Designed miniproteins, single chains, continued (3). Designs and how they scored, part 12

Each design is a single chain, and the fold is of that chain. pLDDT is the mean over its residues in the fold that is shown.

## One batch from the design tools (miniprotein)

Design m8386
Fold by ESMFold2-Fast:
Formats: C-alpha cells, structure tokens, sequence
Structure m8386 (fold): chain A 89 residues (1-89)
C-alpha cells in the first residue's frame, strides 16, 4: 500500500471537512449535474460522507503521531470510494 505523509493526510482531512460542511442535498444536486441519477447520487454522497469521516479520523491519528493508523484509515476510505465507483459504473 502507498504510504502517505502527514501533510498529504492533513490535506485529505481538510477536503473531507469541506465535504461534510456542505449540505447533503447540495452534494446530491452536484452529483446529478455530473450525470448520476438521483438514486446513484444519493448513494455516492452517502459513501463519500462515510469516507470523509475516515479521512478526518486519519488526520487526527496523524496529528497524534500515529502515521501507521492514519495510513490504514486513509486506505480504508480510498477502498470504500473505489468500491463505490465500481458499483456506480
């Protein structure tokens, strides 16, 4: 598995914070505008928000000096997103 630096993990956590701060219905509307059906958009947004929570936890682990845990959480989030991409394709 690729290893991420604390700086890369912090950037991922910042993006995740922005996503979680955006209203769910706005994210769904953006996904529909990108070519997804409403059902696909709702599923994609739900999965993206779950992945975002894992990115935030990874950011906290990295800040605590636990880079191994941070990398494991980040890979879990990325695999969740990859699995969602396969389902929605």
Amino acid sequence: MPAFTPEQIAKAAAIAQELLATPEEELIAEAIASGLSEEEAREAVEIARRAAQLFLEAGRAAAAGDLERANALLHEALELLAAAGRRLA
Scores: mean pLDDT 79

Design m8387
Fold by ESMFold2-Fast:
Structure m8387 (fold): chain A 79 residues (1-79)
Amino acid sequence: DKRKEIEEAIATTSEEELEAIRKRLEESMEKLKKEGKMTPMLEKVYELQLKVLDALRNKDIDLLLELEEEFEEEVKALE
């Protein structure tokens, strides 16, 4: 049940961890852009991950369910 997994993630992830993850994602994006390694697909995956972090911080379970479906589609496209 994806909803229960999301509820558990919200319960177990601290605001400090969300901030640290966001900072690492932003630093990784900038590094990839600087090195010319950023692809449209990678940029979309990073943007989706940032949206997930915002939804987790806001405890928006319905949005997280929607973003999780989009994330699965993007991850499959990386194959």
Scores: mean pLDDT 76

Design m8388
Fold by ESMFold2-Fast:
Structure m8388 (fold): chain A 81 residues (1-81)
Amino acid sequence: GPAVEEALRLLEEAGVLAVAKGQVETLLNTLRSHGLDELADAVEAAIKNEPGGGERLREVVEREPEKSLAAARAALATLRA
């Protein structure tokens, strides 16, 4: 649904920005602070270009779309500061 696609878009943007700034730990810690440990693990795997990482990330976001979207927004805001 729309929340899943928006969350995935923002997580991709946050991942790219985190790598560029050397702030991957900041991204993962922000996601974990929202209680989304499995989402943080999936984002880390995707950043490391693990086989199936993108598919796993989608599956995790689809379980909690609204919470994933809120955490993605918070992470991106933190990285932009």
Scores: mean pLDDT 88

Design m8389
Fold by ESMFold2-Fast:
Structure m8389 (fold): chain A 94 residues (1-94)
Amino acid sequence: SAMEDEILREALRMAASTLSVQEILDIFNKEYPELNIRSMEELYERAESLGISRVTIENTAQFFANMLGESAKDPRVVTSAAILLIKYELYKKE
């Protein structure tokens, strides 16, 4: 959908940025203040609560890495991939 495409573009921009993991999480928390994600561990816990597996996050991070010419193990790429998947699940609930 057009909204899913927008969420994907925003997540790719975050992954491609020079922002730290904490700065990416701060932007996400400003958009979704009710989630209050303070760390990558809390991000993983939130993803799991929405039915998103770590394998799904890893596969999405690999997709981002392939598109951007970056590492799938880069914490910024992994964080951005997890945020994309969380946003997709939140969008489906609306």
Scores: mean pLDDT 86

Design m8390
Fold by ESMFold2-Fast:
Structure m8390 (fold): chain A 80 residues (1-80)
Amino acid sequence: SMNEEKEKAQELVTEIANEVEKKGLEQGLSGKEILRLTALEIKKKLEDLKNKGEISEEIYNEILELIKKILESNGVEVDL
């Protein structure tokens, strides 16, 4: 269902964010650099799920728009 797809995508987003933050902090990256890399990795993984038909285009777009708003709120410029 759409709700199950959304939950799966949100869980993946959280997992990626935690992994990128851990690695970024170990490498001495800034919070903005970590946020930028997190957004790019999330986009990549969500595109893979969308292309496999595991999530809908609507869910992909909804999460991507949320990420864009988070980036804008933190003054991070990235082309998603």
Scores: mean pLDDT 84

Design m8391
Fold by ESMFold2-Fast:
Structure m8391 (fold): chain A 92 residues (1-92)
Amino acid sequence: SMEDLEKAREELLEEARRLYERYLAGEISFDQMEAGIAWAAQELAERYNIPTELMLQMVRALSDELRRAKEEGLSVEEFVERARRRLDEIIA
């Protein structure tokens, strides 16, 4: 459902925010952050019954935005806003 898709997107974005915060704090590596996103996406896809292809598109978009955030030295807030826009384009 659209409501489940919105919840999955919101929870995935919140997990991405937490992982990026931990990455910036030096607690996890970039690879660990990407793995965390993939794991969260699998759990959310099962919980909210999201099609695999759609969740994979969202994960790829988040991975791309995480790489850009790393390269550009973005803040958590800047990363989250860019990631939100990318995910909105996928589910709208």
Scores: mean pLDDT 86

Design m8392
Fold by ESMFold2-Fast:
Formats: structure tokens, sequence, C-alpha cells
Structure m8392 (fold): chain A 97 residues (1-97)
């Protein structure tokens, strides 16, 4: 458990860093994912977008989708907590400017 959660935390941070300066190609794929008619197509496009500059971010997204499909509430709750912590960190950095 602890090792898995620590690995998820590292992958999440890699995914966030990758999103800070996305290329136009990555942004275009993410827009297509948001407009995709099915969840499967949306996930495929999102994974492709992340893989253009971070395989770790793409792998993290694949794992999150797998946990949602399996109904792993504990891992999903952990991901929600990581997202909240990162959002708070970003807000603190913006407030310091």
Amino acid sequence: MAEELERLREQFRAAVEALKNPSEETRALLRQAAAAPTDEEAVELAVEAFSLYSEEAAEFLREVVRWEKEGDGEKLEFVERLVAEEAERVHAELAAK
C-alpha cells in the first residue's frame, strides 16, 4: 500500500509538471478529448496528449481510469487528496506574487 501510494504521488506530480507548459499539439488533443462522444475515446486522446511529453503522466492517467472502472474508492480518494493539495500549493504560489 504505502509504496503504491508514494509512486502515485510521484506520477501525479510528473503529470502536473507536464501540464504547466503544454504544447499546442497537447492542447489540441486535450480539447478533442473534452469533446469526445465516448469516455473511451476521451481517455485515449488524453493519454496520447500526456504521452507527447511525459510517459509517467500518461501512465498515471491510465491507472486512474483503471481504478474508476474497478471502483477502487480508496485509490480514487487518495488521488482527490493529491489534487486538492496541489491546487492549494498553486494558489499559495500565485498569492505570493
Scores: mean pLDDT 67

Design m8393
Fold by ESMFold2-Fast:
Structure m8393 (fold): chain A 77 residues (1-77)
Amino acid sequence: DDEKLLEELRRRLEGILEVAKSASIELIEKLIKTVEEDIALLREMSKDPSKKKLAEEMARLAEEAKRRLEEILKEKK
């Protein structure tokens, strides 16, 4: 169920963002790098036509989470 996978990913990303609010600058930078690696993997998965729609939606959610992590990082600098 693609809807369930997207909802589970959304919940995990919200958890990461919540942790980031109280995290050190160094930890937030590591979280950003991890999300960037996940985005790259999802973009590679989107080259498979059978997975393209799900992988693109998951990558979009991860890219939004990365932007929010970068905003949190900027506020702490």
Scores: mean pLDDT 84

Design m8394
Fold by ESMFold2-Fast:
Structure m8394 (fold): chain A 92 residues (1-92)
Amino acid sequence: MTNEEIIEEAKKKVEEAIKILKETKKLLEKNKAPTSEIQRVLLELIVAEGELYLIEQLGRNNADKSVLEQQLKSAEELLEYAKELKKKIEER
């Protein structure tokens, strides 16, 4: 995989995680969940947006392939976390 392909894949995974977290927040609001739980998802969205910014900066600064591969793994873990969180809330 080229550095450009790693960056694109990592960005796609973080963007998908952001979409899932936004959908999860809307679901919590619809179900009148506690404000603290809604705020937790908001904080996770802020972290996810920060990860997206970091990936873009690493690409612009020609980061080493190993650093980009580590960010791709982080993006994969974030996406899995977002999917699991939404699933748990939908099962309530």
Scores: mean pLDDT 86

Design m8395
Fold by ESMFold2-Fast:
Structure m8395 (fold): chain A 74 residues (1-74)
Amino acid sequence: SALQQQLNQIAQQLQDILDKVKAGQATAADLAQMQQLVTQAVALLEQLYGSQVAADFQAHMDKLIALLEAIVAS
């Protein structure tokens, strides 16, 4: 479906940012972009799988982004 294709594209963009973090090249702007991509993914997940799956994904990603922000700030 078109929604599944959009989710796959967002997943690739999130992976690209994670690869930058692993390389020590990520910036605060990359993490802000990650937050925007998570917001888009949450909306798509809610449409495909319902609000509980979307809420669980949001909660896990918020914790991950907070950890990545601490790493990038170091």
Scores: mean pLDDT 88

Design m8396
Fold by ESMFold2-Fast:
Structure m8396 (fold): chain A 75 residues (1-75)
Amino acid sequence: AAEAAYDGALKGGNGVNGAIRASTAASEQAYKDGNKQAALHAGVAASIGALMGGDKEKSAEYARNGAELGYKQGA
């Protein structure tokens, strides 16, 4: 699950950047598998992590990704 990937990266000592990478990969996989809620959750976690890490551009990118998934849920 997306949460497990994020937590695993943090526990593995990869820090915030590792957690962001794991979360975005899990988000993309969950979306591909049709689990849009898990994908959105991972995207939000990645956005918050990027902000904490000082990467404002990646935070905005992850937020946009979450919005795109929401749009596709409505279509």
Scores: mean pLDDT 57

Design m8397
Fold by ESMFold2-Fast:
Structure m8397 (fold): chain A 82 residues (1-82)
Amino acid sequence: MKEEELKKKIEESTKESLEEIEKSETIGGSVGSVLRLIGDILDAAIKNGINLKEASEEIKKLVDESIEKTLEKLKEKTKELE
């Protein structure tokens, strides 16, 4: 199913982004990880023919939670790096 492939990609990309933010020693590197996640989600949605605005509630929730978690991690990391 197209949605299952997108869900898997969102979960994998979120995990990768969180790990990269945690390991990053620069603010630029941490920000880059978040931007890469957004790009990966958009690319996966396009490849699977899914319009994110009209996607299932489950997909929308996963995207929102993914972005929120990475932004929280970024804020915490940015305070540490200054």
Scores: mean pLDDT 80

Design m8398
Fold by ESMFold2-Fast:
Structure m8398 (fold): chain A 81 residues (1-81)
Amino acid sequence: TLVALTDAPEFNLKKGDEFTFDVTPYPDVVGLGGGFAEPLYKKTGALLSPSIVPSDLKKGNVITVTLTKDGKSKEVKFLVK
């Protein structure tokens, strides 16, 4: 499970939002580079950079990704539960 540590209202993301996702590869979206978090994409509508990979998904890790949509970008953090 990922827990949002950053508010990003421009991407419909709130601190404390939880995402359970299956890291089963691969979406039809080219350029994500593996480890796509489909529920996070459905919530935000944003591309992730770098892509979340299975090695990032260790409990207690904090992962940092940049959300990009419509020419806007924001760095957000998630706690892995």
Scores: mean pLDDT 65

Design m8399
Fold by ESMFold2-Fast:
Structure m8399 (fold): chain A 94 residues (1-94)
Amino acid sequence: SMAAIEAAARALGPEVAAELERLAERARSPRAAEALRRAAEAAARGGLYGALVHLAVELVVARKEGDEEAARELAEGLDVVARAVLEADAPATA
């Protein structure tokens, strides 16, 4: 079970990384772009949970600082990673 979840997370890593890189390329906030690229690097290494935590922390900081543009762009990236984590944790029914 745990090995299957880890394998699913590793398999989703490249797809999530590509989506985060696309979001970073389109990001208007340099802060959001940098955080999204760091999350993409983590996801590419199979670290979906690390990418999730990183983006969640960066989003909280952006919101605390009143950076609405960065917060919006980080929230979009966080949604991508969160959906992938949920997918990895949901085994396919035979």
Scores: mean pLDDT 80

Design m8400
Fold by ESMFold2-Fast:
Structure m8400 (fold): chain A 96 residues (1-96)
Amino acid sequence: SKAIELAREAIRLADEAYDLAVAAGNNEAASELAQAIGLAELAILFAEKGNNDLAIELLQRAIESLQEAIKVAPPEAQAKAQEALRLLQQALEELK
């Protein structure tokens, strides 16, 4: 589905942001990015099983963690995390 494609692209960008946060020694940003990635991956799993209600809740939580990561991330990680946020928000709209 379009939602799953968008969420997978967002996870790739969030993973790149995670690597940059770790390289910068920003453990707070890295922790929030890891949480967002895990929640988004779980959302994809439930969406694939037809549980869209749970997928929506998990994507909303992933978006919240990603927003927290953006507040504390170094500039290069922040740019990638912002693009990931845009894609997760689009994935959420596609599931509704």
Scores: mean pLDDT 91

Design m8401
Fold by ESMFold2-Fast:
Structure m8401 (fold): chain A 87 residues (1-87)
Amino acid sequence: MTFDDMVRAVLQNVITTAKREGLSPKEVSDLTFTSFKVLLGREGIKVNSEKEIIDVLKSKKVSENLIKALKYLFKGDVEKAEEYLKK
């Protein structure tokens, strides 16, 4: 499993949960932050902001479409996030 695969799985889990449970934009943003904090914590990386998460993923060369999906989830835009995840 690549790091890109792990990022994709986390994004997909957030999208699936948001759609199933009808999460608000703020709840989607919060779930996204918590999910990536847990993922990066498993890699020994502590993050305290959305910007730090994005910067770490860019440093690990995560694909641009996954970074765009992540940015849309931080804005609570599940539909646009799902479009970029499928590219």
Scores: mean pLDDT 88

Design m8402
Fold by ESMFold2-Fast:
Structure m8402 (fold): chain A 91 residues (1-91)
Amino acid sequence: MRSEKLKEYYEKLANNTLTEEDAEELRKIYEELKPEMEERAKEVLEMKKKGVDPKERREWAIERLEEAIREGRFNEETRETLEKVKEELKK
């Protein structure tokens, strides 16, 4: 359940369909995650409002996901989930 929600979150982030409600719900489920998850959602919404190119927004989202994995700031389960989401997004 939690890992499925995280996957949805990143897919919506990459496709610029993430809502503020999605970010709030995910934060409640993954309280151990850094506030960065919510900040990333806000940044994507700001880029959408600013009219940033969809390709650029998707690239940004993928880069942020890769950085989160590399930094190793998450527990093992969350890190594996992020790794799996990255693989799905790149396909």
Scores: mean pLDDT 62

Design m8403
Fold by ESMFold2-Fast:
Structure m8403 (fold): chain A 100 residues (1-100)
Amino acid sequence: DLVERLEELAEEFERLGYEEAAEDARKVAEMLRRGELSEAEAALAIRVAEAMLEFKKEWENMPEEERPALEKRMREEGARLAELAKLLEEDPEAALARLR
């Protein structure tokens, strides 16, 4: 499931022209497939990729005057994801529960 979701996100990034993000998503999928990542780490990576994809789609379609509000939302989501990354280091089980 998580590998398939990462590959799906990589395809969407490629369709939008975000080649580097697509390559990063595929690398995470390969690491998960090899057992080099925990399920919680993979779930966090998917959450990050989904947020990035959503914001990139909104950015492309919005007027310049609305971009500061989107940038604020991006910063807020980035802060939440950083908290989840810290929780993953301290308590992987609690982090996984939060990511589900």
Scores: mean pLDDT 75

Design m8404
Fold by ESMFold2-Fast:
Parts: sequence; C-alpha cells; structure tokens
Structure m8404 (fold): chain A 89 residues (1-89)
Amino acid sequence: EEPLSEEEERLAQELFRAMAEGREEEAERYARKLMELLGLTPEEVGELAREYLEGGGSGLGLLAVAIVLVTNDPVLEPVREELKEILSK
C-alpha cells in the first residue's frame, strides 16, 4: 500500500475530526478533496471500503469507509447503506 502524502494525511485527520464533531458539510468537503488528491472515483472508493470490511488491513481502506459514509453521491448510496448496517450498534 502506498503511504499517504502529508496533505492527504492532514485532510484525513480533518475528515475524522469533522465526523466526530457532527460537521457533516465539512466532512463531505474533506472527503471530496481527498478523493481528488488520491485520484479515486466514487466507484473505486466504494470498492476499497468493501475490501476493508471483508478483511483488508490498510489505513487507506478505513479512509475509504469514512469517505463513503459522508459523501452524498448517488453512486455510493448502496455501499453507504451497506456500511451503515454493518457499523450499526
């Protein structure tokens, strides 16, 4: 797995902080910026998130899960619902 750049790591930290604080609009902005920097399409992010939940061990996979959960994109809607169900308490 390729390590995150300093900018990608900073945005990932901001994304997780915004999620923890319930700042949904800011979380989505950070998620979209991360997808842009990583060069990932919504479909690719969805696949990474699913792979992580099926037993992948990368930090990129966890980041992909976070991006899917906060990004309001129709392509990610089915994956987001699946993730919410898996992560429900």
Scores: mean pLDDT 77

Design m8405
Fold by ESMFold2-Fast:
Structure m8405 (fold): chain A 74 residues (1-74)
Amino acid sequence: MASQEEIDEGISLIVSGVLDTIRPSFPKMSDAELQQEIASLQKMLAQFQSKGNPVMQPAIDKIQQEIDLLQSLI
């Protein structure tokens, strides 16, 4: 039986995997593309933080780390 907690954990793992997949492409992006990616990640971060579920914390932390990395590349 899938609880909301198990569903949120699954989403967290999927998001983490997607971020790991796109990370090698960041050094190949233009400044404009990096800024668009930062904006998209900030929106996702806000949505995940609004859930307040501890199982989302690894995804939240990872999204914040990706934002920090992308900001360092501009």
Scores: mean pLDDT 75

Design m8406
Fold by ESMFold2-Fast:
Structure m8406 (fold): chain A 115 residues (1-115)
Amino acid sequence: MTLEKELGANDTAELKVVVKAEGGSRVTVTVKVEAEAEGGVASVHVTLELNGVVQDEASGVLKDGEKGTLTVSGSILVKEGEDVVATVTVKVIAADKTKVKVKITVESLKVEKVE
């Protein structure tokens, strides 16, 4: 699962993935965000939430023309009767006219029965 988007200053991109798992299962999600800044310096902030609970955050500063990679990972024990909603939010903080090309990739999605 991959989302590609070009973000301007103070824009956000969001990827939501719904994972069906039985109660007593551990769900682990690893997400890679590749970003490239154009026209200026940009700060890129990535947040991973599982069922609305923040699991991990990563951030980086990219110079004009620089590429960077941020990785976030989270794990949750599934409650009986609930699906896991993984939400990845990418926020760009930059001066006007700066653009950031972002590629959000779910690298790993693992469901394990732990009982």
Scores: mean pLDDT 85

Design m8407
Fold by ESMFold2-Fast:
Parts: structure tokens; C-alpha cells; sequence
Structure m8407 (fold): chain A 93 residues (1-93)
């Protein structure tokens, strides 16, 4: 699971760099889902959530710089929903 999670996050970063924000969000959601299922240690899980939110922030900034304010808001909302849902699921231990 650990190596698979790292691979998914790396793929999400590459998708974001390519401007494929929908794919980047899907890959981040899958990485966080696997982290919850694998019951990663708290520091590792928190680190992953922070890394995911950092990538979401980078995507939002890129969209804002391109004048795509509505898309930036959607990416921000979806990214936060993904992160909060993962935290909620992780705490349901």
C-alpha cells in the first residue's frame, strides 16, 4: 500500500503539471482512500493529507493565474471535500 500511495501521489502531481486537474483530484482521492484502508500511522497520514492539499493549492493558483476563477473554486471545493472525507474516515477507527 505504501509504495502504491506514493506512486498515486506522484502521478497526481504529474497530471496537475500537465493541466489535467480532474485526473489529479481522482488520483489524490484514491491515494487518500488507500491510506485510510491501510490505516497508515498518524504522522504519515497527516503528511499525505498536507501534501495533497499543497497540490490542490498549486492547481488553484494555476487556474487563477489563467483567469479561470470558477474552475479554481471547483478544484478548491473538491480538493477540500476529498481531504475532509479522508480525515473523517481515518478517525472512524
Amino acid sequence: ADAEIDRLVAEAQRAAEAGDYERALELLEEALRLAVEAKLPVPRFVGLVLRALGLVLDMVRALEAAGKKEEAERVWERGNEIALEAIKKYEEK
Scores: mean pLDDT 87

Design m8408
Fold by ESMFold2-Fast:
Order: C-alpha cells, then structure tokens, then sequence
Structure m8408 (fold): chain A 56 residues (1-56)
C-alpha cells in the first residue's frame, strides 16, 4: 500500500541519517564505542521494522 511504502521510506531515511552521522564522527576523529553501539542497535531496530512491513 501507499501507506506502507511511505513508512518504509521514512525508516530508510532515518537509517541513512544515522549512517551519515557516524561517517561524520569517524572523519572528525570523534567516533566512540558508545556511538557505534547505539547506532548498531538503532539500525537493527529499523531494519527489523522494514522487514516486518515487507513480510506483511
């Protein structure tokens, strides 16, 4: 549905933003283990939501 596609696009945009923030921190030399842990957990949650929407 159009609603499902819009939700998937929103989740993908959120994942992209997290990846861009991590890259910026890495390039600036400010990336921490805590940043990686938090980003990894959030990306995993978003990926699971996308998978659930695609399987529905």
Amino acid sequence: SAETQAKIQQLLAEMQKIQQEMKAKYEAGTLTQEDIEQASQRLNELAAQIKALLEA
Scores: mean pLDDT 87

Design m8409
Fold by ESMFold2-Fast:
Structure m8409 (fold): chain A 78 residues (1-78)
Amino acid sequence: DAAEQKAREALQQAIAEGKQIRAEDPARAQELLALLAEVVESGDPARLSDEERRQALSVRYAELEEEIRRALELEELE
C-alpha cells in the first residue's frame, strides 16, 4: 500500500529528527514535550507554533520508538 509506505517513511523521518533533538539538546527536547503536554491538557493548539508542534511530536515519536525497541529486544532475549 503506497499510503502505508509513505506514512512509514514520514514516521521514520520524524523519529530521526526527534532522536537528533534529544541527542543534541536534551533540555530543548524536554521543553518541547512539556509544551506538548500543556496543549493536550489545555486543548489549546496555539500554545505551540506549527514548527514547535512538529518538533515536539518528533521527540515523542523517538521516545516511543526507543521504548518499543527495548520491549521487543527483551522479548527476543526470552
Scores: mean pLDDT 78

Design m8410
Fold by ESMFold2-Fast:
Structure m8410 (fold): chain A 68 residues (1-68)
Amino acid sequence: MVISESDERERSPEELKERIELSNEYVKEVTGKEIEIKAKSETVVEVTTENTKSLLHVTPENRELILK
C-alpha cells in the first residue's frame, strides 16, 4: 500500500467525482433530470440539482477532473 499526500486534507478528486455521479443517478431517478454542473470561475463550480444550488471552491485541476 502507498500513502498519498493531500489525502487527509479534502479527500481525493475521485471521491468528489463519485459523489457527483451518485447524485446524478439519484436526480435522474427522482426527477428525470441530470445534475447541472457549471463553471462560475476558475476556482468555483456551481452544482445545481432540482431543489438546491451549491457553490464548491476547487482548484483549477480539480475543476477539470470534476467537469471532464
Scores: mean pLDDT 57

Design m8411
Fold by ESMFold2-Fast:
Structure m8411 (fold): chain A 74 residues (1-74)
Amino acid sequence: TVEKLAEGAAEAVRQHVRDLLRQGYSLEEVEEEGKRAVETIAAHVEGRLGKEAAEKVRKAGLEALKKTIEEHKK
């Protein structure tokens, strides 16, 4: 399902962001790299499943990025 795909994309983004934060990259660098990763995944999904599926994946990925950064700040 598109929901499972969005969940998988969110988890992939979360792991990537956590790895970058653990390595000591700045919050600015992590946010930029995370956004690039989300857009890459969303573009791939759009080509395969269309714009609506891509938008759900983009939203899930960006929410995962934001939440992971916020968790690191606490």
Scores: mean pLDDT 84

Design m8412
Fold by ESMFold2-Fast:
Structure m8412 (fold): chain A 78 residues (1-78)
Amino acid sequence: SALEEEVERLARELEEEAEKIRVPEKVPVLPVLVEAQKLASETGNAEAQKYVVLAVAYHIQGKLEEAREYAEKAIEAA
């Protein structure tokens, strides 16, 4: 599926960059992302978990609007 392909692509890109970049000591935490991670973990819903991965990937990239959108989709899917 398109969602699975995007998750795999972003995960691969993040793994490649993780070795090269110093992570900033503090990134703003999105409350909706915290709730999405908790709900996806509690329900075990695979689609919700994939949306959480996308939300985390966008959050790490500083794309906070996309991170929020995918976190909300994770909550809806769970």
Scores: mean pLDDT 72

Design m8413
Fold by ESMFold2-Fast:
Structure m8413 (fold): chain A 63 residues (1-63)
Amino acid sequence: SSLVAQLQAKYDQGVQYSRQLYELSQQMQKDGYVTPDQQEQMDSLWQKLAQTSKEYQDLLKKL
């Protein structure tokens, strides 16, 4: 069903945001400091991940 395709797309999007967060976190750890731009990017990615998770849960309720 189209619902299954939507669930897969949201899952894949969440995986991408999680990967970006992980990579950014690893860079911060290696550098030993956090720039304002990196903090803003981190905050933005967390908000996007939270929104994607909410949308995924909302889609699951339609099953």
Scores: mean pLDDT 87

Design m8414
Fold by ESMFold2-Fast:
Structure m8414 (fold): chain A 96 residues (1-96)
Amino acid sequence: GSMKEKLKEQARKYVEAIKNAKTLEELVEAVVAGLGFLAENASQLSEEEFNELLEELVSAARERIKSLPDLSPEEKEALLRGLERAVQVVKDKFKE
């Protein structure tokens, strides 16, 4: 495939890492790596492709935050707010 195809495959590997995260540390590492990868490669993707991959990653992260054991509702809300802020930073990078 094209370079774009390889970028999509790599982005989906980060989504899988998020889905498979067993701890908050693993989840944070996978989310930071995935968002950073999308931000770094944003110029090589169309807006539609970027938004699709970002939505896949964010959806996986939201679901994993909600499913992690030993987190209070307040901790989950704080993590979801942090994720929303991080997503906005990545979207702003696409617009640059």
Scores: mean pLDDT 84

Design m8415
Fold by ESMFold2-Fast:
Parts: sequence; C-alpha cells; structure tokens
Structure m8415 (fold): chain A 101 residues (1-101)
Amino acid sequence: SKMELARLEVEATVLDAALQAYADGETGTDSAEARIQILADGTIYDVAKRLGLSDEEVEQLRKEAQEFIAKALDLAVTDPDGLRKRLDEVIARIEALKKEE
C-alpha cells in the first residue's frame, strides 16, 4: 500500500539520521533532534507528493514519524548498539520478505 511504502521510507530516514548523530557524537543535543525532525518532514513531504497521499494519510504519517523519532532519539542516547541492531533487523526483515516472493 502507499502508506506501507511511506512508513518504510520515513522510518529508514529517521533511523539513519539518528545513527549518524551517534557517529558524529551529537546524541542528546537539540541540534541533532531538530535535524532528524527536518529530515523526517522532508521525507514525508516528498513521499506525500510522489505517492499522492491524502491530507488524512499525511497526518497519520506525521503522527507515526513522531513515534519513530522519539524511539530513535532514546536509543541513540541509551542503547546506540541497539539502534544499529534494530536498523540491521529491519533491513534483514525487508530482505526476508523479498525472498518469500
């Protein structure tokens, strides 16, 4: 579905940005949080335009993006190894789903 693809792209953007903040030593900063939010908003805008999402779908995606951001920010501070592991597990799950086709 359009929403499933949109969610995957937003989640990937957030996880990657949080991992980059950790790598740069910027975890726990307002600057890193603001940057992740900007990148997430940019991905939402691009996906909404490209996939023709309704206003209701965009609002739902923005709500889910806030949950992704909060979890990624928490993991970047409390468990950066867990953040990397979650990203790897998400990628592996996507690859496993593709092999079942």
Scores: mean pLDDT 79

Design m8416
Fold by ESMFold2-Fast:
Structure m8416 (fold): chain A 96 residues (1-96)
Amino acid sequence: SKEEEEFNELLEKLRKEGNLLKAKLAVRLRHYGMSVEQIKELLEESNDEQIEKILDALTRVDNNELKTELEKKLDEAIKAGNEEEIFEVLKEIAKE
């Protein structure tokens, strides 16, 4: 699809720039159904420490190792396929 091509171009750019944490996060967010636009916005607004926090939370959700209320909220949003709620919860996790 056209969006899949745009996503692949984003990944190649991030990898060429050495932004490996951003590339890893982009892959995870795309797997949860987030748009390329939403992914780009989150990556632009997040530093490496915030990206690591988000990746750790996503890994705990994938492994069903939920510890915080935000991680539970994230799990519920992912199960519901609610891209907007996923985006908002990830922004909240980044701010912790």
Scores: mean pLDDT 83

Design m8417
Fold by ESMFold2-Fast:
Order: sequence, then structure tokens, then C-alpha cells
Structure m8417 (fold): chain A 57 residues (1-57)
Amino acid sequence: MTKKVKLPPGTTIKDVEIPSIFRTQFGVEFEEDPKNNQIIVSGSEVAVKIAVDYLKS
């Protein structure tokens, strides 16, 4: 599953702290899309939903 999370204007991926547990334990991949000012989140459906909810909190 892949989801695109839009970042607020003026925020870059360097400003976003992503807990290591999402990458190491949940196997979630995070990819920068600076052209669209967004983060692309990929992984299992459940893990992606948890990661996206975290980023939107």
C-alpha cells in the first residue's frame, strides 16, 4: 500500500521527525517528493495507515 501525505507550506521532510520504529519494526518506507511538497509512505496496509495517522497528528 502507498499513501501520499501533503506537508504544510514551509515544512520540508528535514523538519519531520519520523520514529525509527516505523522503518525498523513496521517496515514502512518513507520517500521525499519535494516537487509536490509531500512524503510518500509505502508498506503493508495496516502499517501505512498507522504511519499516515501519526504524520497527520
Scores: mean pLDDT 73

Design m8418
Fold by ESMFold2-Fast:
Structure m8418 (fold): chain A 84 residues (1-84)
Amino acid sequence: SLQEKLDALEQRYNTILANINANSDNLEVLQQQLKELEALADELQALLAQSTDLELQIRLGSLLTGTSATIVSIKRRIEQLEKE
């Protein structure tokens, strides 16, 4: 179901955040987590386009907003580490 897919994506996001927080100075890990976040954002956009349920749209939109903010943050951190 779409609810089960959303729950799985929320868990995936939390796992990515945990990996980022545990490896904040590891360039290779951050680059891999960035790819995972970009893939997650694409999946969230696809599900949001398919959703007609308002509560699911709100949850998908919130997760997509958080994912997009984390992508911006991690790109900045990667740039900082690449200059060191």
Scores: mean pLDDT 88

Design m8419
Fold by ESMFold2-Fast:
Structure m8419 (fold): chain A 65 residues (1-65)
Amino acid sequence: DKVERLGKGAAELARLLGAEAGEEVGIAATQSILNGGDFEEAKKAAEKAGADERAAIMAAGSAML
């Protein structure tokens, strides 16, 4: 689905930027942004999906691109 594809891309971009992020982390951040969330909401969604602070920041930033 679109969210899974975008979330996987966000996780891959986060890894290229030096963070370890799984697809679930990328999907959670991307879904938060698509639902009208800002960076902080996407970061919290990634953290709830199991990301540490660095991975959550990178996933949220990647999802906003």
Scores: mean pLDDT 72

